# Ledger of designs, part 99: designed miniproteins, single chains

Each design is a single chain, and the fold is of that chain. pLDDT is the mean over its residues in the fold that is shown.

## One batch from the design tools (miniprotein)

Design m3296
Fold by ESMFold2-Fast:
Structure m3296 (fold): chain A 59 residues (1-59)
Amino acid sequence: SRQRREARRARALAFLKTPKGVKAIELYQQGYSQREIAERVGVSVSTVRDALRVYEEGR
């Protein structure tokens, strides 16, 4: 499949189920920026951005 967006979404959903993903959501709820969350969790800013987008879409 040529759908890079679906691959991105699948990775974001998988990330949200990891301990790092759970911590990223907690930091987001505490008001941390995407950059600060990425630095604290040890992932890229793009990973955090994609994960938070999927999280917000699920609400």
Scores: mean pLDDT 78

Design m3297
Fold by ESMFold2-Fast:
Structure m3297 (fold): chain A 57 residues (1-57)
Amino acid sequence: SLQEAYNLGQQYAQQGYPVGNLVNFINQQLDSAPTVKPQSIANAQALLKGYNDYLQS
């Protein structure tokens, strides 16, 4: 779900996971699919939002 992706993003930020590594991870997940689905893009955006929101506090 989008909420789970958002929460995961915050968890990665709490762990000090570098944003560049996070972007690479997202790209790897999207590249694993023969066609990028809207749901996959929405989840990636929610994850990045959670990551950034944590850093902005």
Scores: mean pLDDT 74

Design m3298
Fold by ESMFold2-Fast:
Structure m3298 (fold): chain A 159 residues (1-159)
Amino acid sequence: SERDLREKELAEKLLREGKVPELIELLKSESPLERAEAAYLLGLIATPENAAQALPPLIELLKDESPVVRAEAAYALGLIAYKVPELAAQAVPPLIELLKDESPVVRAEAAYALGLIAKSNPKVVVDAGAVEPLERLLEDESEAVRREAREALANIEKN
C-alpha cells in the first residue's frame, strides 16, 4: 500500500541519516507524543546492527506514565524481537508483565507483540511462560484484548 511504501521510505531515510541516537534521546522527551513517536520509529527502523542499543530504553518505556507511550513501546519491542530474534529472550518477559496493564490498549498491544514474536520464535514465547497469561486474556473485558490474545495463541500453535 502507499502507507507501507511511505513507512519503508521513512525508515530508509532515518537509517541513512543516522537518526537512531537522536530517536533514543527523544524517548526521554517531556512530551508523551514525542516519546510515543520515537518508540514507534525505533521499532520501524530496527536492524541487527542498531536494535541492541534501542532495546533497554524501550523496555524502560513499558513503565511510562502514558498508556499511549507504553503501547508504542510494546509494539516497538515486538517489531524488534520479530526482526532480530536474538533479542527476543530480553523483550518477551517485560511484554508478558504488560499483559496485566491497567489500559486495555496496552494489554492488546502486548498480546499483539507476543503474537508477532511467536511467528518467528514460538519457543522463546512459550519458554518465558506467555501461554497462561495469554489464555487469561481470552476472558478480558475488552474485545480487542481478547482478539489479540486469540491471534497470539494461534501463532504459538501454528509455529
Scores: mean pLDDT 89

Design m3299
Fold by ESMFold2-Fast:
Structure m3299 (fold): chain A 115 residues (1-115)
Amino acid sequence: SDLDKKLLEAAIAAQPDEVRELIANGADVNAKDASGRTPLHLAASGTPKEGSKEVVEELLKAGADVNAQDAEGWTPLLLALKSKKVASPEKKEIAEEIVKVLEKAGAKEIASKVD
C-alpha cells in the first residue's frame, strides 16, 4: 500500500517521528519491498545516520520480525554488521549501537542460501 511504501522510505531516511506516525496510522511494520526487504532491513542497512538507532528501536517495539530474511537471505543484523564494517569513525558508534539493539532483541547473523 501507499502507507507501507512510505514506511519503507521513512526507514531508509532514518526519520523516527515519521516511522512512529506511519505505524500509528496502520502501516505494516513487516511490509516488503521488491527485494523482500522490510523497514527493519532498510533501517539497519546503508550508512548509519542520526535517527537510525531510534528507527530500529521503534520498528522492533511495533513488532518487526527481527530475523526476517530478504530475497538474498540477508537478516537485519547481517546488514547492520556489513554497514558497521564500512562505516566512517564518526558513524561507527551509531552502527555499533544498532547492532547491540538488534542482538538484544534476539537477532541472528544467519543468512539463508541464495536461490
Scores: mean pLDDT 83

Design m3300
Fold by ESMFold2-Fast:
Structure m3300 (fold): chain A 66 residues (1-66)
Amino acid sequence: SDLNAQLFLAAYTGDLEKVKELLAQGADLTARGTDGRTPLDLALENGHLEVAEFLRRAAAERGLAA
């Protein structure tokens, strides 16, 4: 899904507004890239703590692992 590709990029760049928008559109926050990394992994690796916290909360609200 193009939404998942955009979610990976938004998490990688720390674009919190875009992360929120994409998740509202149904992007899968549990998706893994070709390297096995989730959007949460990308946010954490790149020091985007606000995006990482948002993704954890979104996962918890949905009963998912981020």
Scores: mean pLDDT 83

Design m3301
Fold by ESMFold2-Fast:
Structure m3301 (fold): chain A 155 residues (1-155)
Amino acid sequence: SLVDRFRELLEKLGLSEEDVEKFTKEFEELLNSDEPLSVLLDRLIELTLEILKLVPDEKRDLFLREMHGLLTEFLQSKGVSPEAADVLARNFMGIIGLSYELELSDEEMLTLAKVALERTAKAHGLDLEFDLSEEDREKAQAFLDRYVDPSFFSE
């Protein structure tokens, strides 16, 4: 199952048994939830950031690659097309990875990921909107325009 593959990934990353059980339960609850996609993705961004704090630097690339595949399947389970799911998952993990490398705060990473996902969704005909202030949107958009090629959102 997708839950079993997520658990196996956390174990490969060297997380404690307690953290593996905690995060696997949270992921399973998201898989079984019928909440709007924006709510599910907000929780997934928070979950991903919590896990990243526990992942050794040498395993970060492994986490980002494996999570891309798991997120693609998660999004497809929520009715997202395979093409849109792959791009959303890729951009989700790409922005998280970039934000972590640039040592951004948790709040900055969360905001940047949300704005990047909205731009990706819009480019692929999906209605996705997070609850964000105009100031946070402007800061995130300025960052993305500086560090990310526009093709990232459409291709």
Scores: mean pLDDT 85

Design m3302
Fold by ESMFold2-Fast:
Structure m3302 (fold): chain A 89 residues (1-89)
Amino acid sequence: SAAIEAARAGDVEAVRASPDPGAKDELGYSAIHYAAYYGHVEVVEVLKELANEKDYKGYSPLDLAAGQGHEEVVEVLKKAGAEVTKEAE
């Protein structure tokens, strides 16, 4: 998916231009999951409406950002109403 590739790269404008930002790969990851995992704060802000989308294991973008230590992404996702499916530590 173009949105997933753009989110993985941190390309905010390419994510915005994508017609299907909610598209999922075979692991159930969408653009917001990759943005959260790699710490792309601006991409997460653009995709914040998808903040509660879960991957194939039931992890939210917030779980992925917290697991990677991306504090700024965690704050953006919490402000957007994202749920933690696993408590950190």
Scores: mean pLDDT 76

Design m3303
Fold by ESMFold2-Fast:
Structure m3303 (fold): chain A 115 residues (1-115)
Amino acid sequence: SALLERIAAGFDVNAKDEYGETPLHRAARAGDLETVRLLLENGADVNAKDKYGYTPLHLAARSGHLEVVRLLLENGADVNAKDNYGRTPLNLALLSGHLEVVKLLIENGAEIRDL
């Protein structure tokens, strides 16, 4: 994989772009489960925040990527992380209508007080 070759060449898996997004943010938003797994195995910060306070879990939840949400939670993602507007991954999943993601987040300790 091109990403694995870049990591072997010294690519910083935690490098932020102009929006404060890491590669893990972009892979999570895209639902790219293989890339999410590879980044986490190579030291990606599962709880990194972009300039809006979004974690990879916020982006996966908003996009409805159930298996990416599961993998992030298994790797220590903060289920109750708040963005700069006080929104959690659960808030974004609900707003986007992703009910299976909502269920998974609640099963993993998501607080419902901010609904």
Scores: mean pLDDT 90

Design m3304
Fold by ESMFold2-Fast:
Structure m3304 (fold): chain A 84 residues (1-84)
Amino acid sequence: MKKVIVKITLPDGTVIEIVLLKENAKEAIDYIKSQLDKLVDGVANIVDTVSGVITSLHLKVGDKLNITATQGDEVVSDTYTVTS
């Protein structure tokens, strides 16, 4: 596993940075999306696997997030829409 720096841009323009230990940037994106799919009462909890800090994202159905994962010279970006 390698360090992947993930930046999540919220609908209000807030940028949240999370560091994950993953094989590549795409795997980090897929992991973040899986955590966003597990909303509980409008909250998604994402664990930074380097620091162990849990970041809680307060989201609503229909919110669009921009997710960018960087590992070395590899950069992968994707958009996530919060569903019910």
Scores: mean pLDDT 78

Design m3305
Fold by ESMFold2-Fast:
Structure m3305 (fold): chain A 78 residues (1-78)
Amino acid sequence: ALTPTELRILGTLDAEGPLSAAELAELLDLSQATVRRNLRALIERGLAERLADGRYALTPAGRELAERLSRERLAAAA
């Protein structure tokens, strides 16, 4: 299972597209060190990747998980 911080990063990358660690830190009100640590965990899980320009994006598996989690939240509210 993902931590709350990993879930927030996953959702932000899904909504905003490729972002740097600095951009994620500002958007989520986290330190860059915390963002990089959580991004490493997501990369190890195959849910995110680091691009050649240094930005981070979701893998296809990461996008599928973000979509499923969005649907599950809507279903839980019903």
Scores: mean pLDDT 82

Design m3306
Fold by ESMFold2-Fast:
Structure m3306 (fold): chain A 91 residues (1-91)
Amino acid sequence: SGATPLHLAAKAGHKEIVEVLLKHGADVNAQDAKYGYTPLHLAATAGHKEIVEVLLKYGADVNAQGEGGSTPFLLAVAAGHEEIVEVLEKA
């Protein structure tokens, strides 16, 4: 799948693990091999607002494009996560 530990922690909502991985040099903008998704795409889709905020603090690219031009913003809209949509609009 090409998912990093940061992808898995972000998708699962494990904020403390996300913070530890980023402090130890995990690539915040790593893209998975399946869809070209970053950890920010996965956190936005899963509805993990606090993880979205942590990833943005560490320089996550809000305009990162996965397969079909999908951005974290478009995935948050599709999933109905209004608070995450608002965070990403302001980033």
Scores: mean pLDDT 89

Design m3307
Fold by ESMFold2-Fast:
Order: structure tokens, then sequence, then C-alpha cells
Structure m3307 (fold): chain A 59 residues (1-59)
């Protein structure tokens, strides 16, 4: 999937969500509903749901 950068920190509120830090690079795997994407961290390899508003597409 496309690569995205975390615009700010996000702390997972459930075990299906992924915690991210500002500047993390994430691969989008799947869109889920209007507000969340399933992403994979390129640094840790972990997957989970993240609010799409915290992500910015990069080249």
Amino acid sequence: GKLYKALKDYEAKTDWELSIKKGDILRVLQEVGKDYWVVQSLSTGERGLVPKKYLEEIE
C-alpha cells in the first residue's frame, strides 16, 4: 500500500489499534469505515487501526 507519515502521536485505546509516534512511516493496508485505516509500522512491523486524520501521504 501507499506510505504515510504520522502527523502526531496517537496512543492505542484498544488492542486492535496501533500506537504511533509523530514522524513514524506507515504502510496503509486497508481502509475500514470512514475514519480508520489498517496500517503497518515500517519500524516495528506491527499492524493495527489508526485514525486516518493523523496520517499524511508521502511520495
Scores: mean pLDDT 82

Design m3308
Fold by ESMFold2-Fast:
Structure m3308 (fold): chain A 55 residues (1-55)
Amino acid sequence: SERERFLAEVTRLSDEMSDLERRRAEAEKQDAEEAKRLQARLEELARRLQELLAA
């Protein structure tokens, strides 16, 4: 159903954001530029999730 696809997308984005947050925290200790790239990706996914929820 449409709702099932919506929930699957929300779950996918949430899972990816959680993974990126963990990777960013680890990267901050070793590679500041990698941490910045991961933060930018996290912000992109957060925006996509907000757009999806507002639609």
Scores: mean pLDDT 83

Design m3309
Fold by ESMFold2-Fast:
Formats: C-alpha cells, structure tokens, sequence
Structure m3309 (fold): chain A 73 residues (1-73)
C-alpha cells in the first residue's frame, strides 16, 4: 500500500479546512460539514502513518476552521 507523504496530507487537510470555512460563509452548511470530515480523515491518516508533528499542525488548522464556522452561527 502506498502511503501519502506528510506534505500531501498537510496540503489536503489545509485545502479541506479552507473550503469548509468558504462554504460555511456562503451558508452551505452541508458542504462545509463534508469538508471538515475530509480534513479529519487527513489528520487521522497522518497520525496512523506516524507523522505526529504534521498531524498536530493539521489539527490546529481544523480547530481554527471550526472556530471560524462557529462565529458565523
């Protein structure tokens, strides 16, 4: 099985988190929730592959996206 690089995982998580905030700002809560789930999957993959430092950076991006979305409610 080919493992994704830490850089690929971080990029995926960042893009997903940014899209979640973008869709939430536009009132598309369903799509925002789906992108948050995708970001969470990337974080889980980073932890499972032993990339703890990258996973922690991704987790901070996720938490910031959640806070931004909560401010819109």
Amino acid sequence: MRLASPEELLKGAREAAEKAVEFAKNGDWSTAARYLAVAGIYIAAAYLNGHEDVAEEMRKLYEEAVKEIEKLR
Scores: mean pLDDT 80

Design m3310
Fold by ESMFold2-Fast:
Structure m3310 (fold): chain A 160 residues (1-160)
Amino acid sequence: DPVTEKVKAEVLAVLERERAQTQHPADRAVLDALMAEVRTNIHSVEELAEFLHRLQTEEGYPIASILQAYLNYLTGKEHPSSTRTSKALFLLADDSLSLEEKIERLKELFGVNDEQLVKILQSIIDTLEDFRRRGLLSPAQEAFADKVIKRAEELLKLLK
C-alpha cells in the first residue's frame, strides 16, 4: 500500500533524527529495535497506527501523535488506536467540519469548557512549533502541522 510505505519511510526518518539526538547507548538500542520493527513487521495502515499509539503511550515519543494524525489525514479516517491528542489534530485538519463543529467536538473529546479549550489549543500550537524547531518533521509533516496550527488559530479567534 503506497500510503503505508510513504508514512513508514517518514516514521523511520523521525526515529533516525531522535536517535541522532540520543546520547545513551541503551536508548539508541531501543530506537534501533523500533526502526527494525517498522521495517519488518508493519504491513498495513492499521498496524502502523497501533505502532504509533505505542510510541506515544509506552515508548515516550510524543512526536508520534502528529505522525498518527497525519496517517489518519492521508487515509481520510480516524483509526481506532488513535490517542486523544492524535484525534484532536485529525479533527483540526478536517475541512468537512465548520469551525463551530470543531469547537463542539473538541470540547466533547477533552470534556472541557471554552476557557479550557483555549488553553488546550494554545498548547497544541506550542507543541507543534517545538517539534518544528527541533527539526524532527519532514516537509510533508511540516505542511500538515501548518494546517493544524492555522485551524487552531482560527478557533482561538472565534473563542476570543
Scores: mean pLDDT 87

Design m3311
Fold by ESMFold2-Fast:
Structure m3311 (fold): chain A 55 residues (1-55)
Amino acid sequence: ALSKAKFKQAFSVFDKDGNGFISAAELQDVLNLADKDGNGEIDFKEFLTLMAITE
C-alpha cells in the first residue's frame, strides 16, 4: 500500500502554483494516467483516485 504522506507530498511538490492541479501530461508520462477532462491537468481528486488504484 502507498503511504498517504507520500502521495500528499508528491501532489504538493507538483502543484507549484497551489491551484490544486498537476500537469496531467507529466503525470501520465510517469504514471500512465489520463485526466478525465483531457485538459492536460489533474486535480487532487483525480490524483487521489490514481493513488487509490496503485494504493
Scores: mean pLDDT 56

Design m3312
Fold by ESMFold2-Fast:
Structure m3312 (fold): chain A 90 residues (1-90)
Amino acid sequence: FEAARNGDVEAVREALAKGADVNEKDVMGTTPLHEAARAGHLEIVKILLENGADVNAKDIFGRTPLHLAQAAGHEEIVKLLVENGADLNA
């Protein structure tokens, strides 16, 4: 989902409505949730979680969306991910 990285809320909603896999991984194992969490797109993180995104998905480097949000300093996204089952110590 390029839209998740770019912060395009409507494009994310449209892709999900058309049956896009919320947990689709690219060649690096990156999911839409990883992209939104890294980029600080709180609204997109919320939409992805509402549509069944795996909060604990790991990319090829073993990073979860929580790891990327923490590294980027996105405190509200960190809170949202933890509330949805992300383990701070995973």
Scores: mean pLDDT 83

Design m3313
Fold by ESMFold2-Fast:
Structure m3313 (fold): chain A 93 residues (1-93)
Amino acid sequence: SDLSEQLLIAAIKGDVEKVKELIAKGADVNYADSYEGWTPLHLASEVGHLETVKLLLENGADVTAKNKKGQTPLDIAKKYGHKEIAEILEKAL
C-alpha cells in the first residue's frame, strides 16, 4: 500500500512519530521496496536511527529479512558502523 511506501521514507528520515502513525494506520512493517528489496528496518539501520530501529522491532520487523544483495539489517548496520544498532539486531536473532 501507499502507507508502506511512506513507512520506508519515514524510516530513512528517522521520523519516529510518523513511523508510529503509519504502523497504526496499517502500513506493512516488513514491506520491501520493489527495486532493491530494502525493508524499513534495513533503511533505519543504514542511516543509524536507533529509536526507529527499536520501534520497528517492537512492531514485528523481521530481523532476518534479506535485500536483493542478500544483506540482513544486521549486515547493513555493521557495514555502516552503527555498533549499538548491530548489538540490538544481533540480540533479536
Scores: mean pLDDT 90

Design m3314
Fold by ESMFold2-Fast:
Structure m3314 (fold): chain A 116 residues (1-116)
Amino acid sequence: SSRVLLLADRGDLEGLKANPDDDVNAVDGLGNTGLHLAAANGHLEVAKLLLERGADVNAADDEGRTPLHLAAEKGHVEIAKLLLEAGADPTAKDNEGLTPLDIAKQKGYEEIVALL
């Protein structure tokens, strides 16, 4: 639902906990799930809760980017670790042919490069 997306974007953990029946895999107009938004914004505890609720760790947005691509682009090391532990595909390519490793290398995020 649009509420899951809003709460995930804001990092509102308690708001998400209060709405357990909302569709965890709902998407915005760009194909982003709540897990994409939590990963991009560094909301670790929200990302954990969404994964516990069955969020698709390998969901691709309209640009072919997974949550792991967004964590790599923004340098969110602990979220990248969480996504990999949850079964994220580190070899997934976006629509530009870039993997999360390619993005982390381009950005100079050495700790994320070491994870991938």
Scores: mean pLDDT 91

Design m3315
Fold by ESMFold2-Fast:
Structure m3315 (fold): chain A 94 residues (1-94)
Amino acid sequence: KNVFDLFNKDGKLSEEDLERAFKLLDVDGDGYISKEDFKYVLGEIFRESGYNPTEEQLEELFKKADKNGDGKIDYEEFKYMMENGKELSEIIRK
């Protein structure tokens, strides 16, 4: 329940931090983050950062993270998303 603390770290997330964040978001333990959980967590992270993303912007972020189009986020897709946070922030700013 402290996933937001991991995203509030100054600098960069370690592999261990990414794995812990992924496990916190993988609420059902199936090795994937659902679209609903992904959109909820990103929405909260952006709100904590002073942004108020729309449902449409969160849906676009999910589609960019879901590279294989299976409707869920695996660990590799999640890791890529975290490493490319600049691209994600541009979607929210537009």
Scores: mean pLDDT 66

Design m3316
Fold by ESMFold2-Fast:
Parts: structure tokens; C-alpha cells; sequence
Structure m3316 (fold): chain A 60 residues (1-60)
């Protein structure tokens, strides 16, 4: 199945293309970037965007 991650802490998107996430939110990993940002989709809201890799942990 698709790779999933959990938000380890809250992150507020401040730039275009960034996603705001809450601690404990389950995310689908769309793309693992080499620049320290991952493209993800919130499974709760359906919103897509990039988040810092340090804010999320792979769970499946």
C-alpha cells in the first residue's frame, strides 16, 4: 500500500506549497525530497503540500 507517516509535532506552513499539520496527523507520503522536505497528503483533510522531513516519521 502507500507509504504513510505520522506528524511528530505541529507544523504551520508559512510559504506557498507548504502544508499545515498537527501532531498525530496521518499523512500519505507522495514524494521524498532530497532537500529535507517531503511532499505529503493529509488523510484527514485531503490537502497536499510539503513539510520538513524532521516533523514526520514513516509508519508503514
Amino acid sequence: GPKTAVALRDYTGTKPGELTIKKGEILEILYVGEDGYWAVKSLETGEEGVVPAEYVEIIS
Scores: mean pLDDT 82

Design m3317
Fold by ESMFold2-Fast:
Structure m3317 (fold): chain A 75 residues (1-75)
Amino acid sequence: MELQERILRLLREHGALSVREIAEALGLSPSTVSHHLRILEAEGRVQSFKVGDTTYYELSVDLAVEELEEAVRKV
C-alpha cells in the first residue's frame, strides 16, 4: 500500500512518468514498479499510454473528476 501511495504522489507532482523514471525516483527495481503500476491501472487509479517505444503512466481522468465532484458537492 505505501509504495502505491508514493507512486501516486510522484505522478501527481510530475504528471506522466515512465516505469524507469518512477523506479529511479523511488530507488526500486523497474519490475517492482511495473507490478504496482499494473495493480493501480487495474483499480482505475492510473492509465498508461505509449510515446514511441516508452510506456508512460499518469493519474486516471476519473480520479481528477472525483476531486472536482467532491469540491462541488461540499459547497
Scores: mean pLDDT 73

Design m3318
Fold by ESMFold2-Fast:
Structure m3318 (fold): chain A 64 residues (1-64)
Amino acid sequence: SLFDAAGAGDLEKVKELLAAGADVNAADEYGFTPLHLAELLGHEEIVKLLLENGADPQAQPVPV
């Protein structure tokens, strides 16, 4: 998934998934988006790519 690719730092996979129409703002069960994981793990190129594709930097995790 886009979430997994962003968390793994797989820039090429993120590009492929976005090109295939993956939802850049898709959240997990805790409300973490791919952007949250990329920022948390320091994947700056993925952060830039996600933001360029409409990721919401103001989205917050939803507590369970």
Scores: mean pLDDT 74

Design m3319
Fold by ESMFold2-Fast:
Structure m3319 (fold): chain A 55 residues (1-55)
Amino acid sequence: SIKAIATIDVYGSSEKDLNFKKGDEMEILERVNDEWWLARLNGKEGYVPAGAVEV
């Protein structure tokens, strides 16, 4: 599985989005498109802005 690290803090705009802090390590489950990826962090799945994480 692909691991990514958050580069900034993010507060999601919907319940489908992940909230995370800079330095959080998450697993990328699916790269839905160039802007949004599906990730898992601390047992929660949700969408993350691709530009907010580094693989």
Scores: mean pLDDT 82

Design m3320
Fold by ESMFold2-Fast:
Structure m3320 (fold): chain A 66 residues (1-66)
Amino acid sequence: GKLEEAAEELSRRTGLPLPAARLVVELILNGVPDEQIKALVKRFYGVELTDEDLAIARELVERYFG
């Protein structure tokens, strides 16, 4: 579905593990603030999410979901 496609593209563009990319897309869709998304991704995946990663994720959410 659209979530899987957006997560796969985010993973390819940023190098994020696919489960982390999927979580980022889901959290953006649910209106979670950037700082909370960063904290959750660091907690669950040990990955430091950059502002550039979040900008790409927001671009993809807008493209896939409107």
Scores: mean pLDDT 90

Design m3321
Fold by ESMFold2-Fast:
Structure m3321 (fold): chain A 57 residues (1-57)
Amino acid sequence: MLAKALKDYEAKSGYELSVKKGDVLEILDEVGDHWWVAKSLSTGERGLVPKEYLEVL
């Protein structure tokens, strides 16, 4: 499942992924109600991103 970042997010821990507005990511899994495990399509990096920062394509 693909998603687009709605706004910039800066990772606050080594488990989180920084994203910039307009980045396209692959959603790999869900962690609780607030987080997705996502993979950047441009860098290949993986990490947790808040669901509210992403729009499913």
Scores: mean pLDDT 84

Design m3322
Fold by ESMFold2-Fast:
Structure m3322 (fold): chain A 125 residues (1-125)
Amino acid sequence: MADEYGTTELHRAARAGDLERVRALLAAGADVNAKDKYGLTPLHLAARAGHLEVVELLLKAGADVNAKAGGGLTPLHLAAEAGHLEVVELLLKAGADPNAKAIGGLTPLDLSNGNKEVEEVLKKA
């Protein structure tokens, strides 16, 4: 159920990395692609936080890997900005667009903040 900001329990569980709660909420029919008031999905929040197993579970449940939040931010933008290499690799394997442009024409590579390992993975994609 969404609160006054459109934030669901699935958003909170994904942000917290609570894998078992994410699993239970998805089994109960939670909308894997629900957007909060900023257009963020549970996948955006798990990717930003680096919760690899939660990202994998959300993708298996049908999360839109290329979902756009406010400013055109995708889960890949947020994982790259946070420097979460394994999440970046998983999102790319799941079909994330490495050339997606957020506000100002910013790609995930532009947001990688000098993390060389993340930059190499994004340059190869």
Scores: mean pLDDT 89

Design m3323
Fold by ESMFold2-Fast:
Structure m3323 (fold): chain A 159 residues (1-159)
Amino acid sequence: MIKVIVEGGGGIKELTLEKIEKAIKEENVKGILLVSAPTPYGEKALEILREAAEEVKKKYPDLIVREAYADPRDRESLREALEVARRLVEEIPEGGTVLVVDSGGGTSRASAVAAGIVMLSLGMSVEEALKEILENVKEGTSGEEGIKKGEEAAKKILS
């Protein structure tokens, strides 16, 4: 099983860099998914996340970095983000950790994507994960709550 952790960068490069480096040292992070809103503001915020990840990748060249835009209330936006997450899950070795880094506070959008990564890593399809997230991951859900919801959903569908 892949472990998932969520961090919010808050639009600050130095904070994002510190959070990524800490997670790599403490949590066996093998992949990072950078997540932002599909808006002009979200595009600029994603550039900050990308710059932090590029600095980390100089020190950890084997680190897999992927990017996604996600609106957790828009089916097609979330589907596109989950397709990126599915490819990332396939690239991460068993027992590795995926870090979801949100351009904001690490709630709602990051929580929806983190729930999706958990569900996909446990063998759910993108369509099953998408349905579960839209029905059960509410706005304001924390990353930890999103991860728990993903585990509960996968256990229910795979049993």
Scores: mean pLDDT 83

Design m3324
Fold by ESMFold2-Fast:
Order: structure tokens, then C-alpha cells, then sequence
Structure m3324 (fold): chain A 103 residues (1-103)
């Protein structure tokens, strides 16, 4: 998934605005916001798992944006885990609280 690839490589973007523009382009070109990879993971799952690699504000803005564009916050990966459960496993209390509030 191009969307998952962009989210995983979000460090290549200087700002959330640049990342948002790239995601908007992908969605406009037919990318599924809820596309799953070989592990059944969506972009939301990978954001929750890789949270520690980016500033918290950038991560929270990205997750709010994806959900506003139709990302399924309740989607489960091949291990039966949601993005919220992955955030809790990473002990990312701020991201977990944000995901719970958006449910």
C-alpha cells in the first residue's frame, strides 16, 4: 500500500502539512484509506506501532486526519489487534488516550 509506505516513511516530510498533501493525492488517485498489508495492518496500525519515531503532535495530527478521511479505528490486524491495542502495547499513553477519545 502506497498509503502505508508514506506513513512509515513520514520522517521524509518536514511538516504534517506536507504529509497531508501527499496522503490527499493518494486518496484522490484511488488509494484505499483502509488498505491492509500482508500482516492485515492499515496505516493506523503502523502509526500506533511506530509512534516513538515522530514528535507526538505530528502523530496525533496524522491520526486525526486519517480518521477524518474515513480510516476505520476499529480495524483489526491478523493478530486481532486494533491501533488502540498496539498503542497500549507500546505504552504510548498519549496516543492511546487520543484513539479512545476518537472512538
Amino acid sequence: SKLIEVVLNSSEFESFEELKEKIDELIKNGEDINAKDAEGRTALHWLAREAATRPLKFQLETIEYLISEGADITAKDDEGKTALELAKENEDEALAAKLEKLL
Scores: mean pLDDT 78

Design m3325
Fold by ESMFold2-Fast:
Structure m3325 (fold): chain A 70 residues (1-70)
Amino acid sequence: SVDELIAELNELVREAKRLFEEGRYEEAIRKLEEALRVAEQLGELGHVSTALAARREIEEMLREAREKLK
């Protein structure tokens, strides 16, 4: 269901933030990539505003985490 996808998205982002704060950037990136896939699926199901907001947050964290690995 859409509600289950939103719950999964929120949990993946929460876990990614925790991993990022712990300096576990490679693991944070993996969680963010999973979250991005869920956000894309929400967009395909017509939840465009929710998907767009989530995508913006996820892409910013991905950028930051990838910079930490350079």
Scores: mean pLDDT 88

Design m3326
Fold by ESMFold2-Fast:
Structure m3326 (fold): chain A 66 residues (1-66)
Amino acid sequence: SMKEEILRLIGEILRLIGEIIDLEKELKKAEEEGDEEKVKELKEKIKELEKELEELMKKLRELESL
């Protein structure tokens, strides 16, 4: 049902937000340590996850409009 799909999608969104937060913490540490290569890698990973989050949020919005 739509309600079950919404709850599952919210769960996926929350997990992804948690992953982004963890990567942002690692990014801050890498920046403080001056690890330029790790900073670049982490920024790219965060950007990819933020894009995935936007796609999931769009799906949630579409389900709410039904």
Scores: mean pLDDT 85

Design m3327
Fold by ESMFold2-Fast:
Structure m3327 (fold): chain A 104 residues (1-104)
Amino acid sequence: MEEAEEAEEEAREAERAAKRAKDAEGALEAGREAEEAAREVAEAAYHAETEEEAEEAAEAGRRAAEAGTRAAKQATTREASLEASIGAGVAGVAGGAAYGAALS
């Protein structure tokens, strides 16, 4: 579905933002991209009609969570690190929920 493609694209954007994070501003941006990816993952999981679509949403959530975690490690301020960590956590939860949907 289109929602699964949006989740994958947002996960890729979160990964790119994390790789570019060299300062607090970059880390904050990467965290926000991870949160956006989490929303797309939740949307994709809710609209998944096949196990394949749910698995794609789960993988996107995992990638976004990893990107947020990477951004948190690169953050130079507590605010940026917290934002990236929140994004990673939300993306991980969304991915886990999607995975659960794929198993049923």
Scores: mean pLDDT 73

Design m3328
Fold by ESMFold2-Fast:
Order: C-alpha cells, then sequence, then structure tokens
Structure m3328 (fold): chain A 75 residues (1-75)
C-alpha cells in the first residue's frame, strides 16, 4: 500500500468508526451499508474483514481486507 492509499483507508475507517473506540462494530458497518442501500450485504462484508472472528474490525484487519480485495489492481 502507498502512503496515499493508507491515508484514504484511515479516513474511511474513521468515518465508519462512529463511536470512536478504534474498531468498527457490525452495527457501525451496517449503518454505513444501509446508507449505500446494501444493508443486506453486512454479513458478507463483515465475515470477509473480521478475520479474527472477534465481532469487530480493527484498522489492521480493515487494511488486510482492503489489500487482499484490491491487490490485483494496485500492485
Amino acid sequence: LTEEQKELMEKAFKKLDTDGDGVISREELREYLKKAGMEDKIDEVFKAADKDGDGVIDFEEFLAWWEEKIAPFTA
């Protein structure tokens, strides 16, 4: 990841982290997807990003998920 990509992802993470606890809960992601008309996609997205299965997505998990998703296009 470039520094610009990392900054963009950090800004996206901050927008999703509405309670400011440093992680994205399922409820926070659901509200974001609801605004995009994709609330029913919450389980797919959350399962893909929550690699530890701890019920939240931290910034490292968010970066890893994004890197895996876009790696073929940005590498």
Scores: mean pLDDT 69

